# Designed miniproteins, single chains: the designs that were tried, part 60

Each design is a single chain, and the fold is of that chain. pLDDT is the mean over its residues in the fold that is shown.

## One batch from the design tools (miniprotein)

Design m2067
Fold by ESMFold2-Fast:
Structure m2067 (fold): chain A 88 residues (1-88)
Amino acid sequence: SAKQKAADALEANPDIVKQSDQIVQQGKALAEELAPKVGEKKAIGLSTIQALKQLKEVVKKSDFPEDVKKAALELLDEQIARIEAELA
């Protein structure tokens, strides 16, 4: 599927993996900072949304084919929408 191809492409690129690891670490720090203010579940959700938005920028700047970029961005937007719905 297009989603599987996008996921495989992201995992196969060492630069994208390195940047995604940095984004995950930044998200973890943000979750720890927000948890005392909004609660742990909401802090994790908000930090994950922020991390996914940063990953979208990494995908946009990548040299992936346009069809792979589109599929990856759609997958990331779908994950953001799901988390936003769970936090509502």
Scores: mean pLDDT 77

Design m2068
Fold by ESMFold2-Fast:
Structure m2068 (fold): chain A 66 residues (1-66)
Amino acid sequence: HMAEVRALAEALPDVPEEEQRTALKKLSDALINNQPPPSPEELARAYRLIEKMRDGGLAGAQALAA
């Protein structure tokens, strides 16, 4: 569930930014292609980047575009 994905995101403090971007891109591609998301851990990494987008604005949008 979404709350558990958020908790997992908080439990991954040392995840590199590049991994977070990769996870978000995988999730985006899976949604576009009507595929299920790869794993709860990758959802958690994507969630961390989404929160950075909300806080940092343009910086997060650039990560999503890449």
Scores: mean pLDDT 63

Design m2069
Fold by ESMFold2-Fast:
Structure m2069 (fold): chain A 84 residues (1-84)
Amino acid sequence: SPAMMQKILESAEEDLKKAEELIEKIEKDPSGVSERQKVIAGMLIISVETEALLVIRNGTPEQQKKGEELLKRAEELRERLFKL
């Protein structure tokens, strides 16, 4: 349903924000960061990608566009994480 897809989008946006904040923290102080934190960031990115793809397939046209934007941002964060 559109209401369920909206909740999934909101969850994906929250996970993306958490991943971005964690990656920014790692980028500012790489020496203070554990491998566990990098793994957590990667898992959050996978969660965002999975949720975004679900919305792209099942959402309204407006929700699909938001899902595509989230997927692009998740891929940009993954590239940043891989450079760490």
Scores: mean pLDDT 86

Design m2070
Fold by ESMFold2-Fast:
Structure m2070 (fold): chain A 83 residues (1-83)
Amino acid sequence: APPPFSERAQRLLEIQAEMRAMYDAGAAPEDIARELERRLVEAGLADPELARLLARLARDPDDEETIARALAPVEEIIAAAKA
């Protein structure tokens, strides 16, 4: 059997739902980015590299390379949770 759904994956899905709710409520992109960083730190999911990438994304939201790099660990956790 594949590994069970992890606590980290569960917290990540909760953070994703909160960010989606902020986006649907019309929150500014910089406020969403700031809250995402805070939630990832509180969940113990943010490392110095991820925090640095999120800070860069908050300054330049159209930086496709930074977006892809910041999302890669998040996408791996979500993919593992769905498997």
Scores: mean pLDDT 60

Design m2071
Fold by ESMFold2-Fast:
Structure m2071 (fold): chain A 70 residues (1-70)
Amino acid sequence: SNLEKYHQISQLIEQKDFEGASELFKELGEEEAAEAAERLAKEVLPPHAISDEANRLAHIIGKALGKLYE
């Protein structure tokens, strides 16, 4: 079920397990979301700075999750 995958990936993201989220996106064929999650796992951004790159990666992940939820 796509809804079950949505909850599983959302839980991993909430736990900051972006590497695990990336693997599940790969299994679903969501390659762009998998790459975005992998990059978030490797990059640490300053808490006081909003990065265009971080926002871009979050948007890619959000679109993939939206497909699973709907």
Scores: mean pLDDT 72

Design m2072
Fold by ESMFold2-Fast:
Structure m2072 (fold): chain A 63 residues (1-63)
Amino acid sequence: SMEERIEKLKEEIRKRLLNGEPIDAKELGEKFGIDVSIVKFIALEVGMELGYSQLEAESKIKD
């Protein structure tokens, strides 16, 4: 389901950010079948949940 894909995407984003890795929104969108814009939005949310500011979270996201 879409909900399961979003859950797995959030888990992967959290893992990458905790490991100090950048988030490739295009790669993740292709891998999970989710629009790049939605991936970016989710990555911002997860980054901010982990304690990054919006600007810091945005700096971790590439496309």
Scores: mean pLDDT 87

Design m2073
Fold by ESMFold2-Fast:
Structure m2073 (fold): chain A 96 residues (1-96)
Amino acid sequence: DKKKLQEELLELVDEGIKNGKTITPNSVFPSVREAWEAVMNQLVKAFGKEEVEDMIRNGRFLEKAEELLARNDGSEDTATLAGQLTSIHNRLEENS
């Protein structure tokens, strides 16, 4: 259910901000939910909460992954975050 997954991702934005978790290439999380909380927190730090929520509602995950990679920071952290966005996009497509 794509709509249900989008609603869960919106909740994870607030939980990610609250918990302040971060994601790195070596990050290990007990569940997909905790990994996505860290992703949402990092996206909010990069783009702001309103833009992240708009991205979730409109399914613009691949566009944001490309925008992150174009940012020219060259870091493994940015590459890891972009990879997670691609993974979330694929999960939404599987639940469509």
Scores: mean pLDDT 75

Design m2074
Fold by ESMFold2-Fast:
Structure m2074 (fold): chain A 99 residues (1-99)
Amino acid sequence: KVDELMKKIEESSENLKKAVDEGNVDEAVKYSTDMVKNADKLMEETNDKKYLQKALDILRDSADKIAEKIKTASFDDQMKLASAEISLSVGIVVLEKKI
């Protein structure tokens, strides 16, 4: 159901922000991947622009959080976070084209 997918996206976003704040880069990458997968499923289940816009806003906020962390991260963490940012950016572009 659409509401279940939205809840999963919201929970992954909350967990991603917590992981970034705690310096848990591997968890931040995991949650970014989970968000993109659930956003893809959401796009399969609905064309309702209200849900798609909400998912887009959540992915944008998460990408911004990762971009800020990259500025102060170690080189190894920067590479992992950049991968997560790229994944979120792809999801954002796909959502923008569908809205």
Scores: mean pLDDT 86

Design m2075
Fold by ESMFold2-Fast:
Parts: structure tokens; C-alpha cells; sequence
Structure m2075 (fold): chain A 85 residues (1-85)
């Protein structure tokens, strides 16, 4: 599961880089799939390390976004409570 998540994270980063250069989404998707397959077949330790780091960054960013959303909800609830007082 962690290996799969690692590959997905690296694949996602590569896909975003490809999107910047590709005018054709189908070509970008084909390249992403081929690259992911190639990385798995080669068993590249460097790609696994990069994937782990990217995965950590994604999780960290995702957690921050959730925390920010929850904080915004709490502030809105407090504002409503103040108006009701």
C-alpha cells in the first residue's frame, strides 16, 4: 500500500509537470501511464524515495487544508453565536 501510494505521488507530480507542456490531455495521460509502468518495472529506488517525499508533502498540505477549513467553520460558528447573544 505504501509502495503504491509512493508511485501514485510520484506519478501525480510528473503528471502536473507534463500538463504544463502538453496541449493534448490524452497524450499526457498515456505518458503518465507508461511512465508509471516503467518506474514499477525498473524498481527505481530513487523514484521510491522521491515518491515518499512527495507523498509526505501532499499529506502535509492536505492536512493543512483540512485544518484551515475546520478553523474557518469554527470562526463562522462563533460569529453566529455572537450575533445570537
Amino acid sequence: SMRQRGWEAAETRELYLMKANTSDPETAEQYREELARWMRERGGDRYLEIAREVNREIIERYSKDIDEALEAMRRSAERIAERSS
Scores: mean pLDDT 57

Design m2076
Fold by ESMFold2-Fast:
Structure m2076 (fold): chain A 74 residues (1-74)
Amino acid sequence: SDEEILEELRKELKELGLSDEEVEGLVTLLQAIKDEPAEHARLMIRHAVSTLPVSDEKKEKILRLLLEAHERLA
């Protein structure tokens, strides 16, 4: 279910060191863009991840998690 996908995503994002506010911002973004074409959604996700106050290594992991979650929610 969408709820289970988003709850799993929240846990993984928190394990990567994101705050509750940062996690909910990303989850809200995914819900808003779930029906967007994959190419457009990818650009929006990449932009959001680029603004996070984390290392480039963690940004790549976060990006992968968000892209996988978007695909599963579509």
Scores: mean pLDDT 85

Design m2077
Fold by ESMFold2-Fast:
Structure m2077 (fold): chain A 109 residues (1-109)
Amino acid sequence: SELEETLELIKKFSKNPEIQAYILATARALAILENVSLVEAVKRIIDYIKSKYPEDYDFDSEDVINELKKIRDALLSQLEGEKERLDAIYEKVVNGEITIEQALEELAK
């Protein structure tokens, strides 16, 4: 399943729930703008982040959050209206109201 592949990629990249939520939100924005699948967008975001850091880098660090925020903000500047939806889903994941799996299911609708 595309949802299972997407979830596995995000969880393998980082164990930090905030980073997981930022990857998902950033990938959703990229998928809409570039008209690609969510799994393809996640792969592109992860590959881009990995290209900027050494292979032994701690991808649970705050630096990764700051880089993802920059990418997200650049993409969301072109998606007026989608930002509010993505921010709401992000807040629910970070606050523990929903799991990253549930957020992925909502964004796949």
Scores: mean pLDDT 79

Design m2078
Fold by ESMFold2-Fast:
Structure m2078 (fold): chain A 74 residues (1-74)
Amino acid sequence: MKATVYALVDRDPEAVERAIEALKKAGAKSVRVIPTEDEDTVVIVGEFDSLEQAKKAAEALKKLPGVRAASVTE
């Protein structure tokens, strides 16, 4: 089952890069960066073939500096 991870990340190049790398390492098929209305944050979206991979990615993201929140949608 396909699943998507949404991460709210500080608009800091290093924080964004770490989040993108974590999603790719977890097996994300695609990663997108979406600007928010808040100048201090971006949303990073990772698409996965597996809900289990998505859940592991979200768990890993929550532990990274500069990641404010991460959620999984089926």
Scores: mean pLDDT 83

Design m2079
Fold by ESMFold2-Fast:
Structure m2079 (fold): chain A 100 residues (1-100)
Amino acid sequence: NMMNMINNINNNMNMDRTVDYGRGYTDNVTRRRVYDVNGIIDPDNFDVYRDRRITYDTRGGYYRGMMDGYTRRTGDVMRIIGDRYFTVGRRRTDGIIRDM
């Protein structure tokens, strides 16, 4: 059940993590870093990106983006399975997340 997998991923990503600006953690299994982008963009707009995550692949020094799409402003959860090879921002809009 893919929808349950998305929910489980989102729940795990939010466990024991703060929404502090620039906070990150390393996934012990995959050795990837997940960052909160709040405060890097603009502190006055922190709610827009508060619940979004960027996974940093330590191998290539590239950002691999997983957007859960459920900031307080959007209210949507990530509906794309396994697509973590994105940076957050330009490629994923609310319309694309909802439509999939």
Scores: mean pLDDT 33

Design m2080
Fold by ESMFold2-Fast:
Structure m2080 (fold): chain A 71 residues (1-71)
Amino acid sequence: SHMEQERERKRLGVTLLLLSKHLGVNNLSAESREEMERAYREAREKDKELYEEAEREARETLRRYEEELAA
């Protein structure tokens, strides 16, 4: 369904955002990062289940990445 597709896109988007933040791909100022973190926290409160799924997926991806780098 359209709603399910939108949920999946949102979840993927959140996962990619978390990965990009950890890998330092986002060239934002400290002030812009704080604004994005506040927006993230607010959005997380509105859809906790989706964000928890994305966070779990991001953590597992980062764990494997860190193991490969031996860092």
Scores: mean pLDDT 75

Design m2081
Fold by ESMFold2-Fast:
Structure m2081 (fold): chain A 91 residues (1-91)
Amino acid sequence: SKGEQLVQQAKELFEKGDYDGALEYLKQAVEVGSEDVQKQAAELAVKLAFENPAYRKKAFEVLSLIKDPKVVSHAVGVLLREIGEEIDKEL
């Protein structure tokens, strides 16, 4: 699907260190993708935010575009997990 292609392009750009490009494709994936595509996009946006602090605000802006309650719930769960891991690393 178009949504799956957008997530795949985002993953490729993320791997290459093009975080701005990755986030633009993730934004499109959360706007037009299926529930599963939006969940995958949310997971990658969260991972990008925590691995690259300079992009956290932009990544969280992408997450804020998610309207599906099931995807929002999934994204919050992923965020809480990453926050817990970050706190554990700082202790």
Scores: mean pLDDT 84

Design m2082
Fold by ESMFold2-Fast:
Structure m2082 (fold): chain A 59 residues (1-59)
Amino acid sequence: SMGVASGAGLLSLPGVGPVSVEKVTYFLFVQQARSVEELNNVDLSPALKEKLIFALSKP
């Protein structure tokens, strides 16, 4: 899928560090849970999670 499967898109968000993006991308890939809900299981700040969820849920 476009967008949600693209880790490069996450890196374009302001304030998102490579480590945070790597954790999210790895988790989504390994768990095959390319859903916004699974982002809540990674160690990210609530504000950053909200940004990522918004970006991933825009079809």
Scores: mean pLDDT 54

Design m2083
Fold by ESMFold2-Fast:
Structure m2083 (fold): chain A 64 residues (1-64)
Amino acid sequence: MPLNPITGDPVLAEEVLEDGRIRWKTTGAIYRRDEEKDLLVSEDSGTTVKREDLLAQIEKAAKS
């Protein structure tokens, strides 16, 4: 799997933008990074999630 040049992590279903925002390639959803809380905020729904939790979900889906 290709590595993200910004984070060094495997790219599964996300792309890190120059501003630190995360684009979810599968759904096209964009998450804005909240620097104070280190959370991702969905641009569409306002739902917050940690980047680590999203990566864990991708990893679990890939294994299962």
Scores: mean pLDDT 59

Design m2084
Fold by ESMFold2-Fast:
Structure m2084 (fold): chain A 104 residues (1-104)
Amino acid sequence: SSSLLQQELKSLEQMKADIEEKMARGTLTRYDLLIYTMMLGGTLVVIKRIAERQGDKDTVARVDAILEELQEAIRQKLPVPEMAKLLLAQIDRAQALIREMLKK
């Protein structure tokens, strides 16, 4: 699970870099945000499954909170810059969760 968590952390780092570059260039699209949101959702499911197997109810609840906030942002149809900012914040939260899990 440590190896898998490290792989997910690298995936999140790459995703963050890609979003930030596209934002800086003004090339970020709603389609890009949809793909990154789906990718982040996949990573969050992996984190949740590992936390569930470890009996880490706090981490499970924190993952569920991130997933709920992402679903709400999609429902609200936030403008591209606001959705990008929210997605970057949720990536930071997911990275923090992985780093905490790797210390256990």
Scores: mean pLDDT 88

Design m2085
Fold by ESMFold2-Fast:
Structure m2085 (fold): chain A 110 residues (1-110)
Amino acid sequence: IEELVKKVAEAIKNKDAETLIELTKGLSKEELDKIAEELSKKDIPLENLKETLFNLEILLGLARMGKDEERVEAAEKAIYIVSKVLLDKYSEELSEEELEYLKKLVERNK
């Protein structure tokens, strides 16, 4: 899991939503939660998390249009991780509207 956390952190720092989706394929809910927890302890900038989330939402939309169920699931898992890290690490920096949106993204992937 430590190696996976490192790769996910690097993908987010590079705003690389494609790599993040590939890394989240087949992960369990418990693994997603552990990755989000470990990522919240890392020095990942707010803007990198926000831009990665934006890129992931675009890719999710495209996957849904293409009816690629596996890619939809992986993108939703990646969105869950990024949204949870934003809530855990940057809740004080985010607006009420941004917090409500992120909470909805996390709830959607319960």
Scores: mean pLDDT 84

Design m2086
Fold by ESMFold2-Fast:
Order: structure tokens, then sequence, then C-alpha cells
Structure m2086 (fold): chain A 109 residues (1-109)
């Protein structure tokens, strides 16, 4: 379980960096593909955290994933294009889901 959490978090960090690069380059086709993969990995991390709700490692990984998403939103908003704003909105929804799960898990500690 913990090994899988670490693997997913490393992949989330990698995709977050690639997504920031795609946004900065104005490559919104690539950015959307990376966002869909990021959503998949975040959902897998959420499932792992919910399967072991007392795991501090999974909870910290969710918090770190939320921080990675916050940085992408900041970069997208700085670009100021309509496409970047649409990506920021989708990322903000994903972040909202993460924060709800984090809050739920914190109540179970």
Amino acid sequence: MEEKVEELLERIRELSKRLIEAIKEGNYEEARKILEELKRLVNELIKLALSDPKSKKALEALREAAREIDEIIRVANEQGTEEAKELALELDILRGMLLIVIGLLELLQ
C-alpha cells in the first residue's frame, strides 16, 4: 500500500511539471492529455487513501497532490488565455475533490 502511494505521488509530481511546461508553451492539446492522466492518478490515490483511512502517508500524499495542483492553477492563471482559464477551472474542481477527501480523512484520525 505505502509503496503504491509513493509511486502515484512521484507520477503526479512528474505530470504536474509536464503540465506546467505545456501550459507555458501554449500547447493546450498536450496540456489536456496530461490533465486527463493526472485526474486518473489522483483518483487512484484517493481510492488508496479511502481503502486505508488511517494511513498518515496516504493523507500526506493527498495534501502534496493538492499543493501540486495549486501550483498548476497559479501558472495557468498567470498565462491569462481562455484555454488556460478553462484548464484552471478543471484543476480547481479536482483540487476541491481532494480537499473534501482530505477533510474527511482528517476527521477519522
Scores: mean pLDDT 88

Design m2087
Fold by ESMFold2-Fast:
Structure m2087 (fold): chain A 79 residues (1-79)
Amino acid sequence: SQSMVDRLQRHLDELRVAKRQLEPIAPPEALRLFDEAIRHLETAIEHARSGDLDSARRHQEISGRLLTEAMRLVNEHQS
């Protein structure tokens, strides 16, 4: 649905901003995981646009797991 596409697009935009803000302090591995999370969210949007909501949700879940790991690495690097 258009509503799901709009929500995923907002999440993608937020993730891109978060990556930019973290670039000066994040280790390279965390930035790589952010890039992978962004790619999965872009793929989720493509599936949502085609009406494949199950695939969209799967890619959104993968993106979320990658983001969680990226933030763990950022926090460890700050210690």
Scores: mean pLDDT 88

Design m2088
Fold by ESMFold2-Fast:
Structure m2088 (fold): chain A 68 residues (1-68)
Amino acid sequence: MSANEIFDGLVSLAEATQREGLANGLSREQIAARVQAAVAAYVAEAKASTTDPGVIAFLDAVEAFVRA
């Protein structure tokens, strides 16, 4: 899996999670928490499935950004 594919997947996941939260009447805090949890799970699974140092570095940067 390339960094571009991971990034596109993360953007799509975040947008889908936000739309679902808005449709269900969730607060901004609830939507943010769900997006953060979904992204963290995606990153953890991707890191478990790869040994590519460049991909791991990209995933570490995404994880740091999400936790900020």
Scores: mean pLDDT 76

Design m2089
Fold by ESMFold2-Fast:
Structure m2089 (fold): chain A 78 residues (1-78)
Amino acid sequence: GVIKGKESMAAGNLIVVKDSQGKVVARSYPYKGYDPKAKIVYPDSDGNYEISDLAPGEYTVEVLDSAGKKVESYKVTV
């Protein structure tokens, strides 16, 4: 399945996507302490991003600021 979204990168925000077990399955770049098995998300110039090849299920998208503080969180179903 696919998760599509749009996030403003102008504030230096980072995206972290977790599965229903809390496992990180995708992260934006740059990210410190990355999981080498997680997908890297590259938003385009308008902030649009796409994460493909996900197993069906519930995911949580977390947006972190440049200091690593969570500023938003929402659930998506794939």
Scores: mean pLDDT 72

Design m2090
Fold by ESMFold2-Fast:
Structure m2090 (fold): chain A 87 residues (1-87)
Amino acid sequence: DAKELKPEEKLAEELRILKLLLEEYKKAKDDKAAISALENAIKEFEKRGVDEEIIKKLREALEYAKKKDWDKALKIIEDSIKLVEKR
């Protein structure tokens, strides 16, 4: 547990790591790995009680990822990071 990090700071960092991971999978053209990583992140965040607004945005990003619209999916994740950072 990161005692010194606020929940929003930890979440913003985890979302940044997720975005970098998804960008790397996009570069490798590994859509299945990227979708799996995003699904696993959403499940973990839901279990931790992350705000419904953030979960809703990540699920929207997942739907675009499933349609192979990675630019839209990554933009939604970036918007989620900015939303968390403003809290």
Scores: mean pLDDT 81

Design m2091
Fold by ESMFold2-Fast:
Structure m2091 (fold): chain A 83 residues (1-83)
Amino acid sequence: AVARATPAEMEAKARAEIEELERLYAETKDPLLARMAELLRQGLEEGKPVLGAGRAQLEGMRLEGAPQAEIERAEAVLEAYEK
């Protein structure tokens, strides 16, 4: 429906999300926000943004009460990426 993001725009969005999570953490002191920001930052620094994004998504799925089968599938994918 909307225009597709370029790879550079996708990386910029990830960096912007990290900054927003850090700002929200400073205001709310929610440890999940700090953890998500750290995972995304580590992924970008290591050149593994997919791993960082996957971990952040897994935390979001747990918070939203996603089906157990989907959570387990996401965990298996992340485990493979960590090797």
Scores: mean pLDDT 68

Design m2092
Fold by ESMFold2-Fast:
Structure m2092 (fold): chain A 91 residues (1-91)
Amino acid sequence: SLSQQLDQISDQLSSSGNQDMSDQIRSYGYQVISDPSNIPSLNMIVNTSQQMINQGNPQIAGLVMITGMSSLLNDDDMYQYYSNQLNQLQS
């Protein structure tokens, strides 16, 4: 299920030393899944993040997850913070 994929990504981030991102994804996961209109976008974000983890880039995967989820929840503060971090790593 999508919630199990979110938990798996969160666990992989925690194991790679990205605990803050892991905790944020767990917090967002409940809220994002509660609105079915988010499911198509969340599914794309999860698939992209899992691919990045498989390529050995858990930090980038975590930033993609949180940036996408914060956008879906209209959490502008977290979106700005994590999207800035993502842009710096991909520049």
Scores: mean pLDDT 82

Design m2093
Fold by ESMFold2-Fast:
Structure m2093 (fold): chain A 111 residues (1-111)
Amino acid sequence: SNIEKAIENSDVEKLKEELAKFFEVSLEELDKWIEEISEILKAPKEHPLVIITAAIVAKLRKEGYEVKKEDIPIIAKIVKETLEEKLESGEYSLEEALELAYEKIKEYLEK
């Protein structure tokens, strides 16, 4: 709800705060990953996909997963495809779609 509203309002600061709370990561760690992922994906730091991917990567690292630079485009693709698929159905909240994306990414990294 708050994450969705931040995206709809293009409120980058609020989106960062709500994603940091949702994934239980620090804003400092999130900002570090936004910087890195923006460069890797060649996308603006303000883009929701960049900010969401950064929050997920920060969470993965906090949980002890090794995330390599070459994994970042694949992680972003999983995020994008999961959100598009689940939100278009109308049966999932944004938060539920983010949890599903996170689980798919963990499965990818464990292979």
Scores: mean pLDDT 86

Design m2094
Fold by ESMFold2-Fast:
Structure m2094 (fold): chain A 78 residues (1-78)
Amino acid sequence: GEAAARYTKKALEAAGEDPKAVAGAVAGALNGIGGGVDGTEEARRRAEEEARESALRGGGGEEAAEYAGEAGRELGEG
């Protein structure tokens, strides 16, 4: 949980003050988990990719998407 929280905070900072971009990054990380939490490298990779894509879709920009991906990967660890 701690690493995921840390990367979520970095995504928030990178997204600036846009709450929509922030919400997108967090939702992306959580949705990545829903794709199958086995704690495997594959589950972590999928969570990372889905979190990154959701952050970009939410308008968070590249830096926010990168941190959202890291948060998703940590959450995908199970």
Scores: mean pLDDT 64

Design m2095
Fold by ESMFold2-Fast:
Structure m2095 (fold): chain A 69 residues (1-69)
Amino acid sequence: DGLLEAAEYARQNRPVEAGRAYHRAQEREPLPPELTREVEDTIVRFTLGVLSGEEAAERLERVAREFAE
């Protein structure tokens, strides 16, 4: 759920809150290294304005689905 919370903050254009939600989720239930790299790259690119909030949210939601599988 923390990745989905981060995705919602990304849709609201709130990179700081998105990053905090991801860190809380990672502390509770660590992602595999491959998914961790994808999420961290997504958040960094979103924070730098390279990805839109919608693009970042879609990527975070995709990782959440992969992790739930």
Scores: mean pLDDT 82

Design m2096
Fold by ESMFold2-Fast:
Structure m2096 (fold): chain A 76 residues (1-76)
Amino acid sequence: MVEEEEYELVAPAKDFEELAERAAEAAKTNAEGKYPGFKVEVEIVLSEEQQKLLEEGKKNPSINVRATIRVTLTSK
């Protein structure tokens, strides 16, 4: 059986990469603890619009970027 969980992350462009990586790592650790025996996969999903905002953030580092942290749980 496959289960999927999603979380929203909003962060300033200047801090986005670090905060997104930390959020993904925390989500993976939490899921592995809650679902022993499941394969846990985490991905950071960024829409085309949000990718453009991240690029604009190189000139305006205070611009907020939104991403979805997606956790996929597969039974072993």
Scores: mean pLDDT 80

Design m2097
Fold by ESMFold2-Fast:
Formats: structure tokens, C-alpha cells, sequence
Structure m2097 (fold): chain A 69 residues (1-69)
């Protein structure tokens, strides 16, 4: 099961730590926090090219956030 969540918060930028990816993008004093599903696991690609992100994971930009909101 793949699920990612993001939200606009006015908090400090998050860090990428130990395979749990947090990304914070500042925008007009607001921060977009990207939180991966707690149950998300890194999986090697079929060709063995390492790990891959969840199928629903994408680079979140202001435009992407606006479309969802």
C-alpha cells in the first residue's frame, strides 16, 4: 500500500533522515511538508537499480499543491 501526505504548515524545514523523507518548501511564510506513509518501504527496482519511491510519490511544487487544494 502506497500513500504519501503533504500539508502546508508554517514550521521550520524538515530534514531527510534515515530513509524517512521529509521535505519542506517555504512559500510566503508557509511551509509545505511532505510526509511519506509510515508503512512505506524502499523497494529495489526490478532491474536492481536500487530503491524506488512509492508510485504516488512526486515532486511537490506550489502548482501541484494548489491543484490539490
Amino acid sequence: MTKITYEVVDTAPATVDNGVAHAAAADDGNYVRIVLDPDWRSEPSKDGAGVRAPASAKTVTKETLKAVE
Scores: mean pLDDT 38

Design m2098
Fold by ESMFold2-Fast:
Structure m2098 (fold): chain A 100 residues (1-100)
Amino acid sequence: SPLAHVEELLDRIIELANEARKLVLNGEPLEKIEEIFEEMRRLAAQIPDPALRARVLAAIDEFRELAKKAIETGDEKLLVIGQLRFVGELQEVLLAARQA
């Protein structure tokens, strides 16, 4: 099912977002964290609908910017806010995919 494929992609992207958060909290190098964001973008590029794909890519970029600010400032709250916004947007994308 095309919907099942989109659901699998979004679930994997959310898992990678959780891993990125763990790497930031553990003080892992930025290079390693960027590799996770690159993998998220690679998965998002597989979303067939161009409008939904653009929304997921934009959400990834917003979360990446908040993760970078969290690293630069030491403000872990930015990371929590970023992840909550990210997961919320991906849930809205899934709802939109189900209505298409």
Scores: mean pLDDT 88

Design m2099
Fold by ESMFold2-Fast:
Structure m2099 (fold): chain A 71 residues (1-71)
Amino acid sequence: SMEEEARKVVTEELNKRGYTTIWAEVEVEGDKARVTVYAKDKNGNWVKAIAELEKRDGKWEVVSLEISPLA
């Protein structure tokens, strides 16, 4: 599904940055998506990530990613 594709793109990006995704929520509106992720950094601290995606040539691309500590 489009939601699963968007989630996968964001999860892979976060994994490359050293985060482990614990939970994610996906909202899709046309050619745009927003993924909210609760993840842990390499030290085990909780973070919240908000990714905005745009669909280009049938594929999701991350256009912004904000990562914030939950403490």
Scores: mean pLDDT 85

Design m2100
Fold by ESMFold2-Fast:
Structure m2100 (fold): chain A 72 residues (1-72)
Amino acid sequence: SVEVVGLQMRGMSYLLEGDNKKAAEEYRKAAEIAKEQGDYDLSLKLLAKSYELEGDKKKAEEYKKKAEEIKK
């Protein structure tokens, strides 16, 4: 959706400025909206990106694998 794309672009903008925390927050917001819209694989990928940016590599890998399972 346009809302999810807009939040991803905001996340990318913060990432380019070196603000990983704000980038992670925008990706997490995008993940919530994607989930509400039934796009579970995108939601899981965005959560994985958010955790990776926060340094939680274990959760990032876990959500990345869940997204791959849904894509099949």
Scores: mean pLDDT 83

